# Ledger of designs, part 74: designed miniproteins, single chains, continued (4)

Each design is a single chain, and the fold is of that chain. pLDDT is the mean over its residues in the fold that is shown.

## One batch from the design tools (miniprotein)

Design m14720
Fold by ESMFold2-Fast:
Structure m14720 (fold): chain A 70 residues (1-70)
Amino acid sequence: LKEGAKRVVSTILETLGWKEEAKEVEKKLDEAKNDEEALQITNKAVSKAQEKASDEEFQRALEEAERLMA
């Protein structure tokens, strides 16, 4: 669901300190026409974060996202 994807991606990017990118991804997710597009947007954002952040920082961001969704 778009709402879930926005919450997860925004939390990951904000935890990494990428607040501007988090807002841009949320906007793109709002514009997504279906769940497949939302998944593609989410995967691109997460892949970019994983590539640029350290493994430790990325893992902490994932844990924070999971905590907020629990």
Scores: mean pLDDT 77

Design m14721
Fold by ESMFold2-Fast:
Formats: sequence, C-alpha cells, structure tokens
Structure m14721 (fold): chain A 90 residues (1-90)
Amino acid sequence: SEAEEEAKRAGEAAGGKVDLEGARYAVEAARAAMAGDTAKAAAYGSKALEAAEAAGSTGVDASNAAGAAAEAAARALGAPLGGGPPPVGL
C-alpha cells in the first residue's frame, strides 16, 4: 500500500533498514495512534523496531528508522501533521 511504501522510504532515509513487515507494523502503529489506542500503538511500534533490527539495523539507526516509518505511515493515512508520532519505545 502507499502507507507501507512511504513508511519504508522514510525508514531508509533515516539511515536504517525497513522491510515490508516492519513497514506494515509501522502502519498498524499509526492506525492505532490515530484511533487513540496508545497501548496498541506502542505494541506495534515495538514490533516495527524489532523488524528493523531483524532487517539489519542496530541501535539508534533501528529506532530512528522505526520512528520515521511510523510518522510517514501516519501522514500517508491522513493524520494531522501537528500530531506526535506513535510511541516506538524511545
């Protein structure tokens, strides 16, 4: 989907590696955050971080990639630009 493509692109631009599974978790985190489900957003954000690490990113690069992917997914899904990104454990 467009949201998954934007999430992957943003994660790569942030210096990390994001596969399609990580991008899908970032999209689900963004959807949960837009629905106000902070716990679910945090859970999917953590899975996006784990997927970035599994794809070969480490440390700060994995965290930056997961956060950037979630923010890009939220924008692609129509979230207000002034809103904060979903929590990704950092």
Scores: mean pLDDT 72

Design m14722
Fold by ESMFold2-Fast:
Structure m14722 (fold): chain A 78 residues (1-78)
Amino acid sequence: SENEKKAQELITEGQRLLSKGDYERAIELYEEALKLAPESSTLHIQSLVNIAEAYRKLGDEDKAQEYLEKAKAGGALA
């Protein structure tokens, strides 16, 4: 679908920003991808995992754990 294509583009750009150390901007793009990707889809779960990694890089362990738990729950339901 068009929404899934846009979600994939947002994830790709977010990964680029993550690699550059632009963690907060990467999180913003991944959060937009979450809105477009169906729940429990691979794109939705990948976005949650990538948000968790970005929060870990920012030193926010509580937020990183929160998003990892959301990703695990989504994977278990898929």
Scores: mean pLDDT 85

Design m14723
Fold by ESMFold2-Fast:
Structure m14723 (fold): chain A 74 residues (1-74)
Amino acid sequence: SDRELAERLRAQAEATKEYVAKSDLPEEVKKALLEAADKALEAAEALLAGDRERALALLREALALAARAGELLA
């Protein structure tokens, strides 16, 4: 359900923020991961509001930011 997906997105975003806060990752990687987490949180809120199109757009932005973090680590 959209509620279950929103709850999972929130949990993953919070876990990502905690991991980043405790990590020694490069600043650019931390920034990209935190921006991805924030987009995932916005997507969760959009899902709870019934705006699935907005949620999908925000999830695409989150995935692009996560991909950028991966490239910065390569």
Scores: mean pLDDT 87

Design m14724
Fold by ESMFold2-Fast:
Structure m14724 (fold): chain A 65 residues (1-65)
Amino acid sequence: SSIETAVSLPIAVPLLVKELASPDPAGRRLAAEALRRLGEPAVEPLQKLLSSPDPAVREAARYAL
């Protein structure tokens, strides 16, 4: 985790994960596609999101994996 460091990929993953909870379905899809393209750094956060109570978040996480 890189909460305090301005590094592009470690910052992008948490922001994209937050965007998966957005009410905007287009934003959710773009975030899921970006996480999928990032590959390995996104896998563990996405697997954790499969346990989310929000079905929209679970669907986006499945799409990104």
Scores: mean pLDDT 74

Design m14725
Fold by ESMFold2-Fast:
Structure m14725 (fold): chain A 87 residues (1-87)
Amino acid sequence: SFEEKKEELIKIAEEAIRLAREHGMPDLLLTQLEKLYELLKKATEEQFPNVADAFIRALREMIAAHADDPEVVERLQELIKKVEEIK
């Protein structure tokens, strides 16, 4: 259902924000993630694919910001796969 997809993306967003904070990622990227998280909580079914796509772009920016850390890159790639499956 849409509500189940939304709940899963909220969990992914919370994990992404946690990783960004733990690894000292750029403030602009953290701010972008937090804004997307607030948009996601209010997203309608029609808005959901666009918000999911925006999270995929943000996760790719996180990979670029931390490309020297294979463990972080692997975790972020797994999150991208999960977003692709639910959108």
Scores: mean pLDDT 86

Design m14726
Fold by ESMFold2-Fast:
Structure m14726 (fold): chain A 64 residues (1-64)
Amino acid sequence: DEALAREVAAATGLSLEQAAAITRAVLERGGVLSAAEIEALARRLGISPAAAAQAAAVVRALLA
């Protein structure tokens, strides 16, 4: 969902591409990413694991 990715980007300060990748990963996994999945995603996107975890948490909050 492009609207969801834009909201995540606004909330986290990530680029739209980074926010969209995290949003897609969270949706594909049914809302839950493991620590290893967060680390792998962060490495792929060139962001910190903390930033990836924060963005994933924002996606979950917006889906509530």
Scores: mean pLDDT 82

Design m14727
Fold by ESMFold2-Fast:
Structure m14727 (fold): chain A 63 residues (1-63)
Amino acid sequence: GPPLLARALRDQPGVPGVLLALRAGELVEVLRRYPNGDVLARSLATGEVGLVGASDLEVLGEV
């Protein structure tokens, strides 16, 4: 389906292989949502993939 976009609500330092490095206001593509509230996302700025808490993202919708 079309990509699902979200916006980072706060800065997050990256942890290689675990957490996605983000600045507040950056756009990500949501790849997977987990029942525990984790989201696997890809940064549109860097192309890197990592985890973000669902509470730290604002879902914008499909593009």
Scores: mean pLDDT 84

Design m14728
Fold by ESMFold2-Fast:
Order: sequence, then structure tokens, then C-alpha cells
Structure m14728 (fold): chain A 60 residues (1-60)
Amino acid sequence: MKEEIEREIRISLLRMVASISLLAGESAEEAIERVERVAKKLDVPEEEVERIKEEIRRRV
């Protein structure tokens, strides 16, 4: 229960990092690298990280 809530918060934070990177004018490649780095710190599942990377690639 608590672990599930914390996981969703971490995923939301990772999505926010991706959005901020793109808003700051970073390339898709730079945003993806930042997302991968932050994902390791936040311990986000690889499947969710891959989804976020695909969303970044689709937006650019």
C-alpha cells in the first residue's frame, strides 16, 4: 500500500523531470539521458522508464 503510493509519486516526479527538460529547450536525447539518470536514483521500474522515453521520442 505505502510502497505503491511511493512508486506512483516517483513515476510522477520522473515525468515532471522529462517535461521540465523539454520546456528548457533540451534535445530529446538530453531529456532521455536525464530521465535515465534520475530514474536510477528514484528506483523507477524499467518498464515505466521505457514508456517515458518513448513519450519523449514521440513529442520530438
Scores: mean pLDDT 78

Design m14729
Fold by ESMFold2-Fast:
Structure m14729 (fold): chain A 64 residues (1-64)
Amino acid sequence: SQALIQQAAKLMQEGLEAKKKGDYKKAAKLYKQASELLRQAGDTEGAEELDRLSKEAEKKYKEK
């Protein structure tokens, strides 16, 4: 669905903004939500990439 891909792109942008502000916890959550939308849209490759970015952000906030 094009609508799911557009929503995922918006969440990715918000996640990137959160990461730039040092809010890795929020970034991890937003990337995870975007990944779920891409899976629903059939973009498994994009979803896996966003899962990876979410895990990287999660590691960052655990380190502070």
Scores: mean pLDDT 84

Design m14730
Fold by ESMFold2-Fast:
Structure m14730 (fold): chain A 66 residues (1-66)
Amino acid sequence: SEALEAYQKGLELAAQKKYEEAIEHFDEAIRLDPNFGEAYAMKGLVYEALGKTEEAQADFAKANAL
């Protein structure tokens, strides 16, 4: 699916520490599948890597609620 492809591209970019680009691809995965909990969880980890703790906590809470 297009959501899974966007998610996988986000993971690849995050592994390369291209965090802002990874977030864009996780956002695309979420746009295509708003219940994609793994995309929220991985986006949260990327926000933590960027030092954006409040944004990370919001994404982790969303992942946990799904």
Scores: mean pLDDT 90

Design m14731
Fold by ESMFold2-Fast:
Structure m14731 (fold): chain A 63 residues (1-63)
Amino acid sequence: SDREEAEEAVEKAEKLAKFFESIGRKEEAEYLREAVKKARELIEQGKYEEAREVAVKAVLEAL
């Protein structure tokens, strides 16, 4: 479902944020954590496609 796809994208962004924190990439980790926060707020509003786009874009831009 759209919700499950959005939640999966957010989970991947969270895992990447934790990885960057573990290797000292604090600015990239913070950027990803902010994107995760926004994407979760969008999921709570039922905006699953927008949430997925926010999470995916953040992962691509952090790499």
Scores: mean pLDDT 87

Design m14732
Fold by ESMFold2-Fast:
Structure m14732 (fold): chain A 90 residues (1-90)
Amino acid sequence: SEKEKIEEYIKAIEEKAKEEGLEKELEKKKEDLEKLAEYAVKLNLPKEELVKVVIEGLKKGLNLEEMLKKLFEANVELGVEALKRAVESV
């Protein structure tokens, strides 16, 4: 279900934030985290890409809008990369 995927994505972010010593930064942005996970699931983005965007965003002190922009940029980059692979396989 969508709810289960969102919870899985949030858990992955929390685990990586703990590894990186960013637990306090994450706590301050908990509502933003939930929204970012919802958007990532709706965009069908890999969990690892969301984790990367959020962890880098926390390190740089980015707000929700800035992190969302990075998330959309990652989605576009993955689409372009998939197209290049499809063309090069012919």
Scores: mean pLDDT 80

Design m14733
Fold by ESMFold2-Fast:
Structure m14733 (fold): chain A 91 residues (1-91)
Amino acid sequence: RYEEAVAAYKKALELNPNFATAYNNLGNVYHSQGKLDEALPLYEKAAQIRASVLGADHPDVATSLNNLGNVYHSQGKLDEALKLYEQAVKI
């Protein structure tokens, strides 16, 4: 159920505001609901935290960039999606 997942991830973020996995998972829940405007900033936050903590060349950063690209693709912003996918492939 989406409501239970959203509540769990929001609680996790209250305890750890830098929990990149929780931002990513909450973004996945909103993306699955078609709430692209809600998913976008969550994936951006996850990518930013992962790049800061793990380094820009870490595989988890590539995963975050692909997720962000998928949101832009779903919004019809194909040029923005392509740039993110190209960044992910170089990692």
Scores: mean pLDDT 79

Design m14734
Fold by ESMFold2-Fast:
Structure m14734 (fold): chain A 59 residues (1-59)
Amino acid sequence: MEDFIEEMRKKAVEVTGDPEEAEAIAELLRELYKQGASLETIKEIFDGIIDALRRRKAA
């Protein structure tokens, strides 16, 4: 799990350019996992966040 969350955090930093925002996203993903969300569900949520952030950056 930790390697998975760390990879997601690094990807968020690359997309946002904001380490604080990336850490907030990573904390959200860790909290979802603690509440019993599957890794597939967490990945789907993360992909949705990244898609929204990429659209913001492309504008």
Scores: mean pLDDT 78

Design m14735
Fold by ESMFold2-Fast:
Structure m14735 (fold): chain A 58 residues (1-58)
Amino acid sequence: GPLYRATAPVPRTSPDELALRPGEVVELLEEVDDEWVLARSLVTGEEGLVPKSALERL
């Protein structure tokens, strides 16, 4: 999918979420709803939910 960059720290607050550091690049896998996407970290290969508001398209 398209690549995005984290613009802010993203904490993991549930098991289904992905924690991200600022500047970390993820691949968009699926749009889950209006606020959340399923993404894969290109650093760790882990998949999880990330808030759309924390991501910037590359």
Scores: mean pLDDT 84

Design m14736
Fold by ESMFold2-Fast:
Structure m14736 (fold): chain A 62 residues (1-62)
Amino acid sequence: SAEDYLRAGKILYEMGKYDLAIVAYENALKLDPNNKEAWRLLGDVYEKKGETEKAEEYRKKA
């Protein structure tokens, strides 16, 4: 489920595995394209990677 992908992504994010967290959050959005939590979490991970413009873009969708 989308919820399972969000949970997996959060664990990967806490481990510092940002690219794997992005893949998990993108899979959540494939199952639920209007999942505001997934958009917010993608913003958070891109901010951690220093990709501020991408982070802002995803946060606007949340």
Scores: mean pLDDT 85

Design m14737
Fold by ESMFold2-Fast:
Structure m14737 (fold): chain A 85 residues (1-85)
Amino acid sequence: HMLSPAETAKLAAILSLAVASVSARNQGNDEAAKIIDETLAKVQATEDPLEAARVLREGAEKLKDIDPETAKMLERNAELLEQAA
């Protein structure tokens, strides 16, 4: 089983979102956790790496003032998906 660059980038984004969701919930940041969970679900639902990147950028914009570090992480994962597509 071989992962393409796009599949690898998508898996990295999914794992990063899952970790961020657990972290936000453990810190009691329910607003951030909800946005992260919604973003994760949308990324998992699409097979298009460019659509996954768009979803990550939307999540990052929503998180910008709530969880800036997670927002930067999502922007980086979006760039990796765009480059892999």
Scores: mean pLDDT 87

Design m14738
Fold by ESMFold2-Fast:
Structure m14738 (fold): chain A 64 residues (1-64)
Amino acid sequence: PSEEELQREIDLSLGRIYEWLGKKFEEKGDLKEAAEWYRKAAEYYRRAGDEERAEELLKKAEEL
């Protein structure tokens, strides 16, 4: 893989981790924390070029 491809994989992995954290806080009812983690996940998905996933998570954060 290229350096750019490796960086994209790292950003996607971080996005997935932060999304998982968002889900865990949402499950616990910590909606403010969940929203912050979803926004963080969206940032990394956007860096990876996954605009659709980023927009989805930003919308989810706004609804919490």
Scores: mean pLDDT 86

Design m14739
Fold by ESMFold2-Fast:
Structure m14739 (fold): chain A 75 residues (1-75)
Amino acid sequence: SIEEKIKELERLAKEGDAEAAAELARLYFSQGKYEKAEEYARLALKLDPKNEEARGQLVLVLSELGKTEEAEKVY
């Protein structure tokens, strides 16, 4: 189930998996949970600053939350 996938991705992200954190951000974004999507996108980028997927996800979620200035800074 999607709930089981989220739990596994949360475990992997807590273990330092930047890709898992980025995927979790994408899943939360698709569910309209933008605050959680921002949290995990920021975590993914902190774990791997060169992760273009995480940077892109962070820009999208910040824009959706109306944090335009922050989105422009990350882009």
Scores: mean pLDDT 84

Design m14740
Fold by ESMFold2-Fast:
Structure m14740 (fold): chain A 66 residues (1-66)
Amino acid sequence: VTLVISGDLSPTRLIGLVLWLMGDPRLEVQIVGDNTLIVTGDLSPEELDALLARLRSDPRLKVQVV
């Protein structure tokens, strides 16, 4: 699965999000520009739903599944 995460992220929040995502060795995280992340990984539907729920709980983040 591939997720595009964008939003109004401070550098501190961006670093925290990247470190949290990189804690899962199945996820590859790429930073594109100042505040956009591309996350690729082999997640089950249940794991994907849990990740999406966590990310979408932050109103400053926009998450797209591609």
Scores: mean pLDDT 78

Design m14741
Fold by ESMFold2-Fast:
Structure m14741 (fold): chain A 82 residues (1-82)
Amino acid sequence: SRELLELVLEFFRELAKALDDPELAKLADEIARLIREGDYEGALKLAQEAEDRLAKLAREDPEVFEIVKRGLAALQERAAAL
């Protein structure tokens, strides 16, 4: 589960860079901090907020939708290799 949380964190960080979204980058940094502190419940709550933000951005922009879709496919492949 820790390895999966680290993959999810990397996913949000890469999407924040690809989308040039400072709010998503801030959420990813806060998730990383909570994981380091052992607050996995807090990390999961912020991950849900990051997912909600990505869903909103993808709904508003078809190019964002394609970036998110490709990122999710890469995450699924990496998770399957765990």
Scores: mean pLDDT 82

Design m14742
Fold by ESMFold2-Fast:
Structure m14742 (fold): chain A 88 residues (1-88)
Amino acid sequence: MTVDEINQKIKDAGLQGVKVVETKDNYVAVVNEGGMSGSDISKLKELIPILEKETGKPIKVAYVKGGPTTSGVTFQADTEEEAIKIAA
């Protein structure tokens, strides 16, 4: 599965404001929309294990600061680029 196919599956799940990028060792799901609801975050968390099983490698979640975040989020950064670096 390509990174474009992963992004299409996320879009098809109705998740907006999530972009997956490929790194050397894994994928990073960058959450960069200031309006993402807790239910959207929950849907993303349910979808990630399915995508990891299909890709055969980890998908790490990184949040860009500037929007509402849920307690217990893994990585937070001020920019999309920094979020990718932290998660990779």
Scores: mean pLDDT 68

Design m14743
Fold by ESMFold2-Fast:
Formats: C-alpha cells, sequence, structure tokens
Structure m14743 (fold): chain A 104 residues (1-104)
C-alpha cells in the first residue's frame, strides 16, 4: 500500500535525520510525500514537518519556512480535532518562528 510504503520511507528519513544525514533524510521524506501525493492526511503533514526540520538543519531557512507552513495547512485540514495533530501543529509553529528569526 502507498501509505504503508510512505510510512517506511518516513521512518528511514527519521533514521537518517537522527544520524545527521540531512540530505538523505530529505530524499526519503520526498519519496514519502510522492507516494501520498494529493491526499490530505496526517502522514503527509508529518512528512512536510520533518522535511522542514531537515532543511532547517542544512541552513535552508526559506525552504524550512515553506514546508512548516505546508505542514500546518495539511495538519489543520486532515485532523483539526486530533490531539496528535495539534501537537504537530504546535511543533511546526515553534519551528516556523525559529526559522523566521534566522532570516532577520
Amino acid sequence: ENEEKAAEYLSLGVTYYENKDYEKAIEYYEKAIELLKDKVNLLLGYAYLNLGKAYFKLGDYEKAIEYYEKAIEILKEAAPNSPFAQQLIEEAKKNLEKAKEKLK
């Protein structure tokens, strides 16, 4: 299933991120996003949040902002009443503000 395979790619991306291989993390997050395509769901929002984090670590604050904003939009639409989605939205908002501060 596309969602199951996307979850596997997302897990691999997180592993690379934890090992500070941010370029490989991005590669796997992008593979996860491609499998999820135009579906608005929690997994897609989580993938964009992680993509933003990886770009932030690479110093690409403009892309980090773009993907954090995308994550917030998707998470609000996909699961507006989910406590888990609200936690991800708050994390994305916090990280968005940090990325904006880097561009000042």
Scores: mean pLDDT 87

Design m14744
Fold by ESMFold2-Fast:
Structure m14744 (fold): chain A 82 residues (1-82)
Amino acid sequence: MLTPQQQALLDAIRAGDLLAARMVVAFNHPDETTPNPAEGYYLRGEAYRALGRDEEAIADYRRALELDPNFERARAALAELE
């Protein structure tokens, strides 16, 4: 489950806030700073997708699924890009 801060960032990214997307890519490193690494990779994947960086988005969605194979949001996002 996304934290309230992660959900707010996701909502901003989906609303077209490219600065929020760039900040997530620059500062969100899931293995160091994320309370839930799978959700952190998913959030960064959404940020990459918003920036048109589909290859990096796919890599991050796959990483989220490696950490949580039942992560339906990451699986759905990956299916849209593949």
Scores: mean pLDDT 75

Design m14745
Fold by ESMFold2-Fast:
Structure m14745 (fold): chain A 67 residues (1-67)
Amino acid sequence: MDALRQMQQISQQVSDEYQRQRDLLGLDTDEQKQQADGDKGSRISQLVHDQGVQIGDAFDAADKAAK
């Protein structure tokens, strides 16, 4: 039972952090989606990586915070 609740919490925190990071970074999500038309997906990935946005860090932090 606790595992399911923990998964929900982690998922929520990751989503919140991802959304917050997007907003904080000033990334135009709408424009990014348009650019992610196949070939441009790699450039978006490169931009996210270059800006040091790591959802993994948020996930790890959420996991530690939960337990």
Scores: mean pLDDT 56

Design m14746
Fold by ESMFold2-Fast:
Structure m14746 (fold): chain A 60 residues (1-60)
Amino acid sequence: EENKIKYLKAQLEIFKGDIDAGTLTPEQIKEARELINEAKKVPELQSEADELQKRIDALE
């Protein structure tokens, strides 16, 4: 489970970088939203997932 949290956190960091760069494709946005939904179920990642969701929503 520790490895799952570490993996999710790493993926969230990657997507944050891509969002800040403004280079996401529609498919990558879809992937990021699914990852965020998964991470929101993990208490340790909830704040980070919520922040990332707001950033992605701003890209609409």
Scores: mean pLDDT 77

Design m14747
Fold by ESMFold2-Fast:
Structure m14747 (fold): chain A 71 residues (1-71)
Amino acid sequence: MEEEIEKLKEEAKELSKKAYEALKAGDRQTALELVERLKEIAKKLEELGAYEEAKKIMDGAEAMRQMLEQQ
């Protein structure tokens, strides 16, 4: 369980970095796709009981989505 949570956290960190780079590059389609993947990881973390980590990832993904909609 903890090992799976740690792997999901590491995957979310990597995807978050890629989403931010896509956002900075103006690649809206790639950024939106990566934001959706981050939301799916957050849901999996919530199902595993990692509520705090899930919230952090979900909040970050939602912030990036809002930035994309305001451009």
Scores: mean pLDDT 82

Design m14748
Fold by ESMFold2-Fast:
Structure m14748 (fold): chain A 77 residues (1-77)
Amino acid sequence: SEVERAKELLEKLKEHFKGLVDAMKKAGAPKEKFEELLEQAKKTVEALAKKYGDPEIKKLAEETLKELEEYLKKVLE
């Protein structure tokens, strides 16, 4: 289903984002680069939610955005 496909894409996006954040932290990237990465990830999640238009997918997208922000905050603390 489209909902299941969207879930799979959001999970892959989360895994990729976390991996990039971890790699950038290890490399000593400046805070501004993490903010740029988060902005790009947010745009991708929002585009996915808009494409599918399903209320369940919109809710999953909102939860995904919260998880990305929370993960970045934890890594930068």
Scores: mean pLDDT 84

Design m14749
Fold by ESMFold2-Fast:
Structure m14749 (fold): chain A 65 residues (1-65)
Amino acid sequence: METAKRSLLIAALEIIDKNGVITEEEVQALIDRLKVPESLRNRILAEVRRNGSLTREQLIALLSE
């Protein structure tokens, strides 16, 4: 559980640091690859769909819970 969250955070932050934001398509690819639990997947996808993309601050807030 902890390892999947950490791996997702690291990979997503690399994308955000290069592109400024992470898109729904990029987030879905990472979630599938890293086998993220459904509850965490649903929370992240709901937020990225609501906003169109996620900033660094939004991603960190989601993964801190």
Scores: mean pLDDT 79

Design m14750
Fold by ESMFold2-Fast:
Structure m14750 (fold): chain A 75 residues (1-75)
Amino acid sequence: SSMTNQQIQQLADDYKKELVEKAKEEGRPDLGEEAKSAVNTIRSYSIAQGLSVAQTRQYLDALKAHFETEMEEAK
């Protein structure tokens, strides 16, 4: 379980970095900060609920899709 928790932490860090970099490229650093917070929430929830790395990735992929859409559609 501690190995799984380390993998979930690393996965969350990777998604945060990617989303923050994309948000800066799109001129929306505010969405990057929101994405960081949301990724941290999924990380904490996944660890607390004992979710697998694969399940955590599914939640993070859905979150990434949401923020990428927000970054592209923001008026």
Scores: mean pLDDT 85

Design m14751
Fold by ESMFold2-Fast:
Structure m14751 (fold): chain A 85 residues (1-85)
Amino acid sequence: MEEKEKEIERINKLVEELFSDDPQKRVEAARELAREVFNASPEVIKEVGEKVLDGAYRAMQDPDFEVQVEAAIAAIAAALKLRSL
């Protein structure tokens, strides 16, 4: 499934970008991650949901307040989607 593989690849890249040296990229990655997770299929969530939750939870410790807030939103999105499996 090409779409599933592309979604997993995008989400994995966004999780890596949560730990970028650029605070603006970390904010953008957290926002995009929340959006991608809310729109992801259950099959995609089975593959990456726990990785997203762990990454977002760690990003909530970020020194930038905007990154903390956006990471919390991404963590909530991942937790809700995992609970729905």
Scores: mean pLDDT 84

Design m14752
Fold by ESMFold2-Fast:
Structure m14752 (fold): chain A 104 residues (1-104)
Amino acid sequence: KSIEQETLEKIKKYEEEIKKDPNNADAWLNLGQAYLRLGKYDEAIKYYEKALEIDPNNAKAWVNLATAYLHKGEFDKAREYAEKAKELGYTVQADRLLKAIDLK
């Protein structure tokens, strides 16, 4: 019943999906999100970058990449990637993240 246990089972599922189809951008994105939930920001970033290599117009991957950089305290990169997601139409999620970055 733990979130950690559920997340580890999802990781196994996404790794199997990637093994069957390494060009599945959504599987790489989902794997990154699972590592983000575990607080493994460097691993999350690597998997989001893989999703973006396959589909650079994946706005969700850009906002998730920005979220990982925000958690690392790299605010300039977080803002840059959130703005990229917004340009691709992911406006509501990107604006929420940009407001979190710009808390003054």
Scores: mean pLDDT 85

Design m14753
Fold by ESMFold2-Fast:
Structure m14753 (fold): chain A 62 residues (1-62)
Amino acid sequence: DKKKIEELKKALSELPENATLVEIEEKIREIGEKLGFSKEEIEEYIKIARLSATVSQTVEKL
């Protein structure tokens, strides 16, 4: 669902670049749930955040 992913990317881009991994993960859960992503999809996006470690890299890899 490309449109929901773009909305998630937009929300993540509102975080400061120095946001912690915990803050990025919490934002993914919060916005992902609001957008109607499954629990499995949210956990996959969190995995991407853990591998990326920054806001900009997470947004790029989603």
Scores: mean pLDDT 81

Design m14754
Fold by ESMFold2-Fast:
Structure m14754 (fold): chain A 81 residues (1-81)
Amino acid sequence: MQSEEEIQRDIDVVFLTLQLKNAAAEGDIERALEIAEELAAIPGVTKEDVVAALRAAARAARTAGKEEAAEVLEERARELE
């Protein structure tokens, strides 16, 4: 069973991922990249997890018509692979 700290970490990961998608959908590239770095800094989060989150955020950006944000986030995901 997870400790309270482990549960809070998992909650933080979910919330940061949602914030990343929201920032991307708003076209806020700087904020989206900042949140991606925050995700990468969480113990137990892998590069593959961050790549998946960036790709999901890029998809959200494209759906919102924020093509530039989508392209930047896809490039960042490629750099981490």
Scores: mean pLDDT 81

Design m14755
Fold by ESMFold2-Fast:
Parts: sequence; structure tokens; C-alpha cells
Structure m14755 (fold): chain A 98 residues (1-98)
Amino acid sequence: AEEGREKAEEAERLAAEGKALEAGRAAAEAGSAAAEGAEKAKTKEEAEEAAEAGRRAAEAGARAAALAETPLEAAAGAGGAIAGIGGAFLGELKAKQA
């Protein structure tokens, strides 16, 4: 869960700096870490933290896609947004089962 949060913060910072490709890639890594955190969550709190990291990753990925000037940057941002959505979904699902 903590790794997902840290990676989401990095993706948010890169997007704020206008670094579309780097932000998109960081968002994808954050989304994957959030999904892994959700899978490993043993408490409702851990699952909610993973869901939040996934939501933040999705927002950063979407922002990266909006900043994209090339097809590669747009694909990276979209991939980051999708990964973040997945992480958020798994975290929310796990939290409801806790």
C-alpha cells in the first residue's frame, strides 16, 4: 500500500511538471503497485489505502494523456489511467469484503 502511494505521488509530480511520458509510465507503475497492495491487504484500512493510491494513479495517468504531444505519450498516459482504475477497483472491492 505504501509503495502505491509513493509511486502515485511521483506520477502526480511528473504530471504537474508537464512530463507526459514519464508521468504516464509512473502512473502505470503506481496503478500496478496499488493493485498488488489491494491483493495483499489484510485489513479494510490497507485495502482503502490501495484504492486511494489507484485513484490517484488513474488521475495522474489521465492528466499525462491530456498533456501528450505524441502517440507514445498518449498511450503511456492512457495505460497509467487504466492501471490506476484497476488498482482502485480492486482496493474498493477488497475493502467491502473486509
Scores: mean pLDDT 85

Design m14756
Fold by ESMFold2-Fast:
Structure m14756 (fold): chain A 64 residues (1-64)
Amino acid sequence: KEKEEAVARLKEAYDEAIASVTDPRAQKALRRIGDRVLANADKMTPEQLKLAAEALRELAERIQ
């Protein structure tokens, strides 16, 4: 349950990050990072997933 909630939050952060950034280069960078993390989500702990979601949100804020 905690892991499923963490994965859902990661997906939400990823989608929001992509939607918030208008620069195509920034979107491409976020997609590469987000897709790699999501591909490995089943191997990650809930705390790692939470950190990944936070990192994506922070990255989107910096490259807006």
Scores: mean pLDDT 78

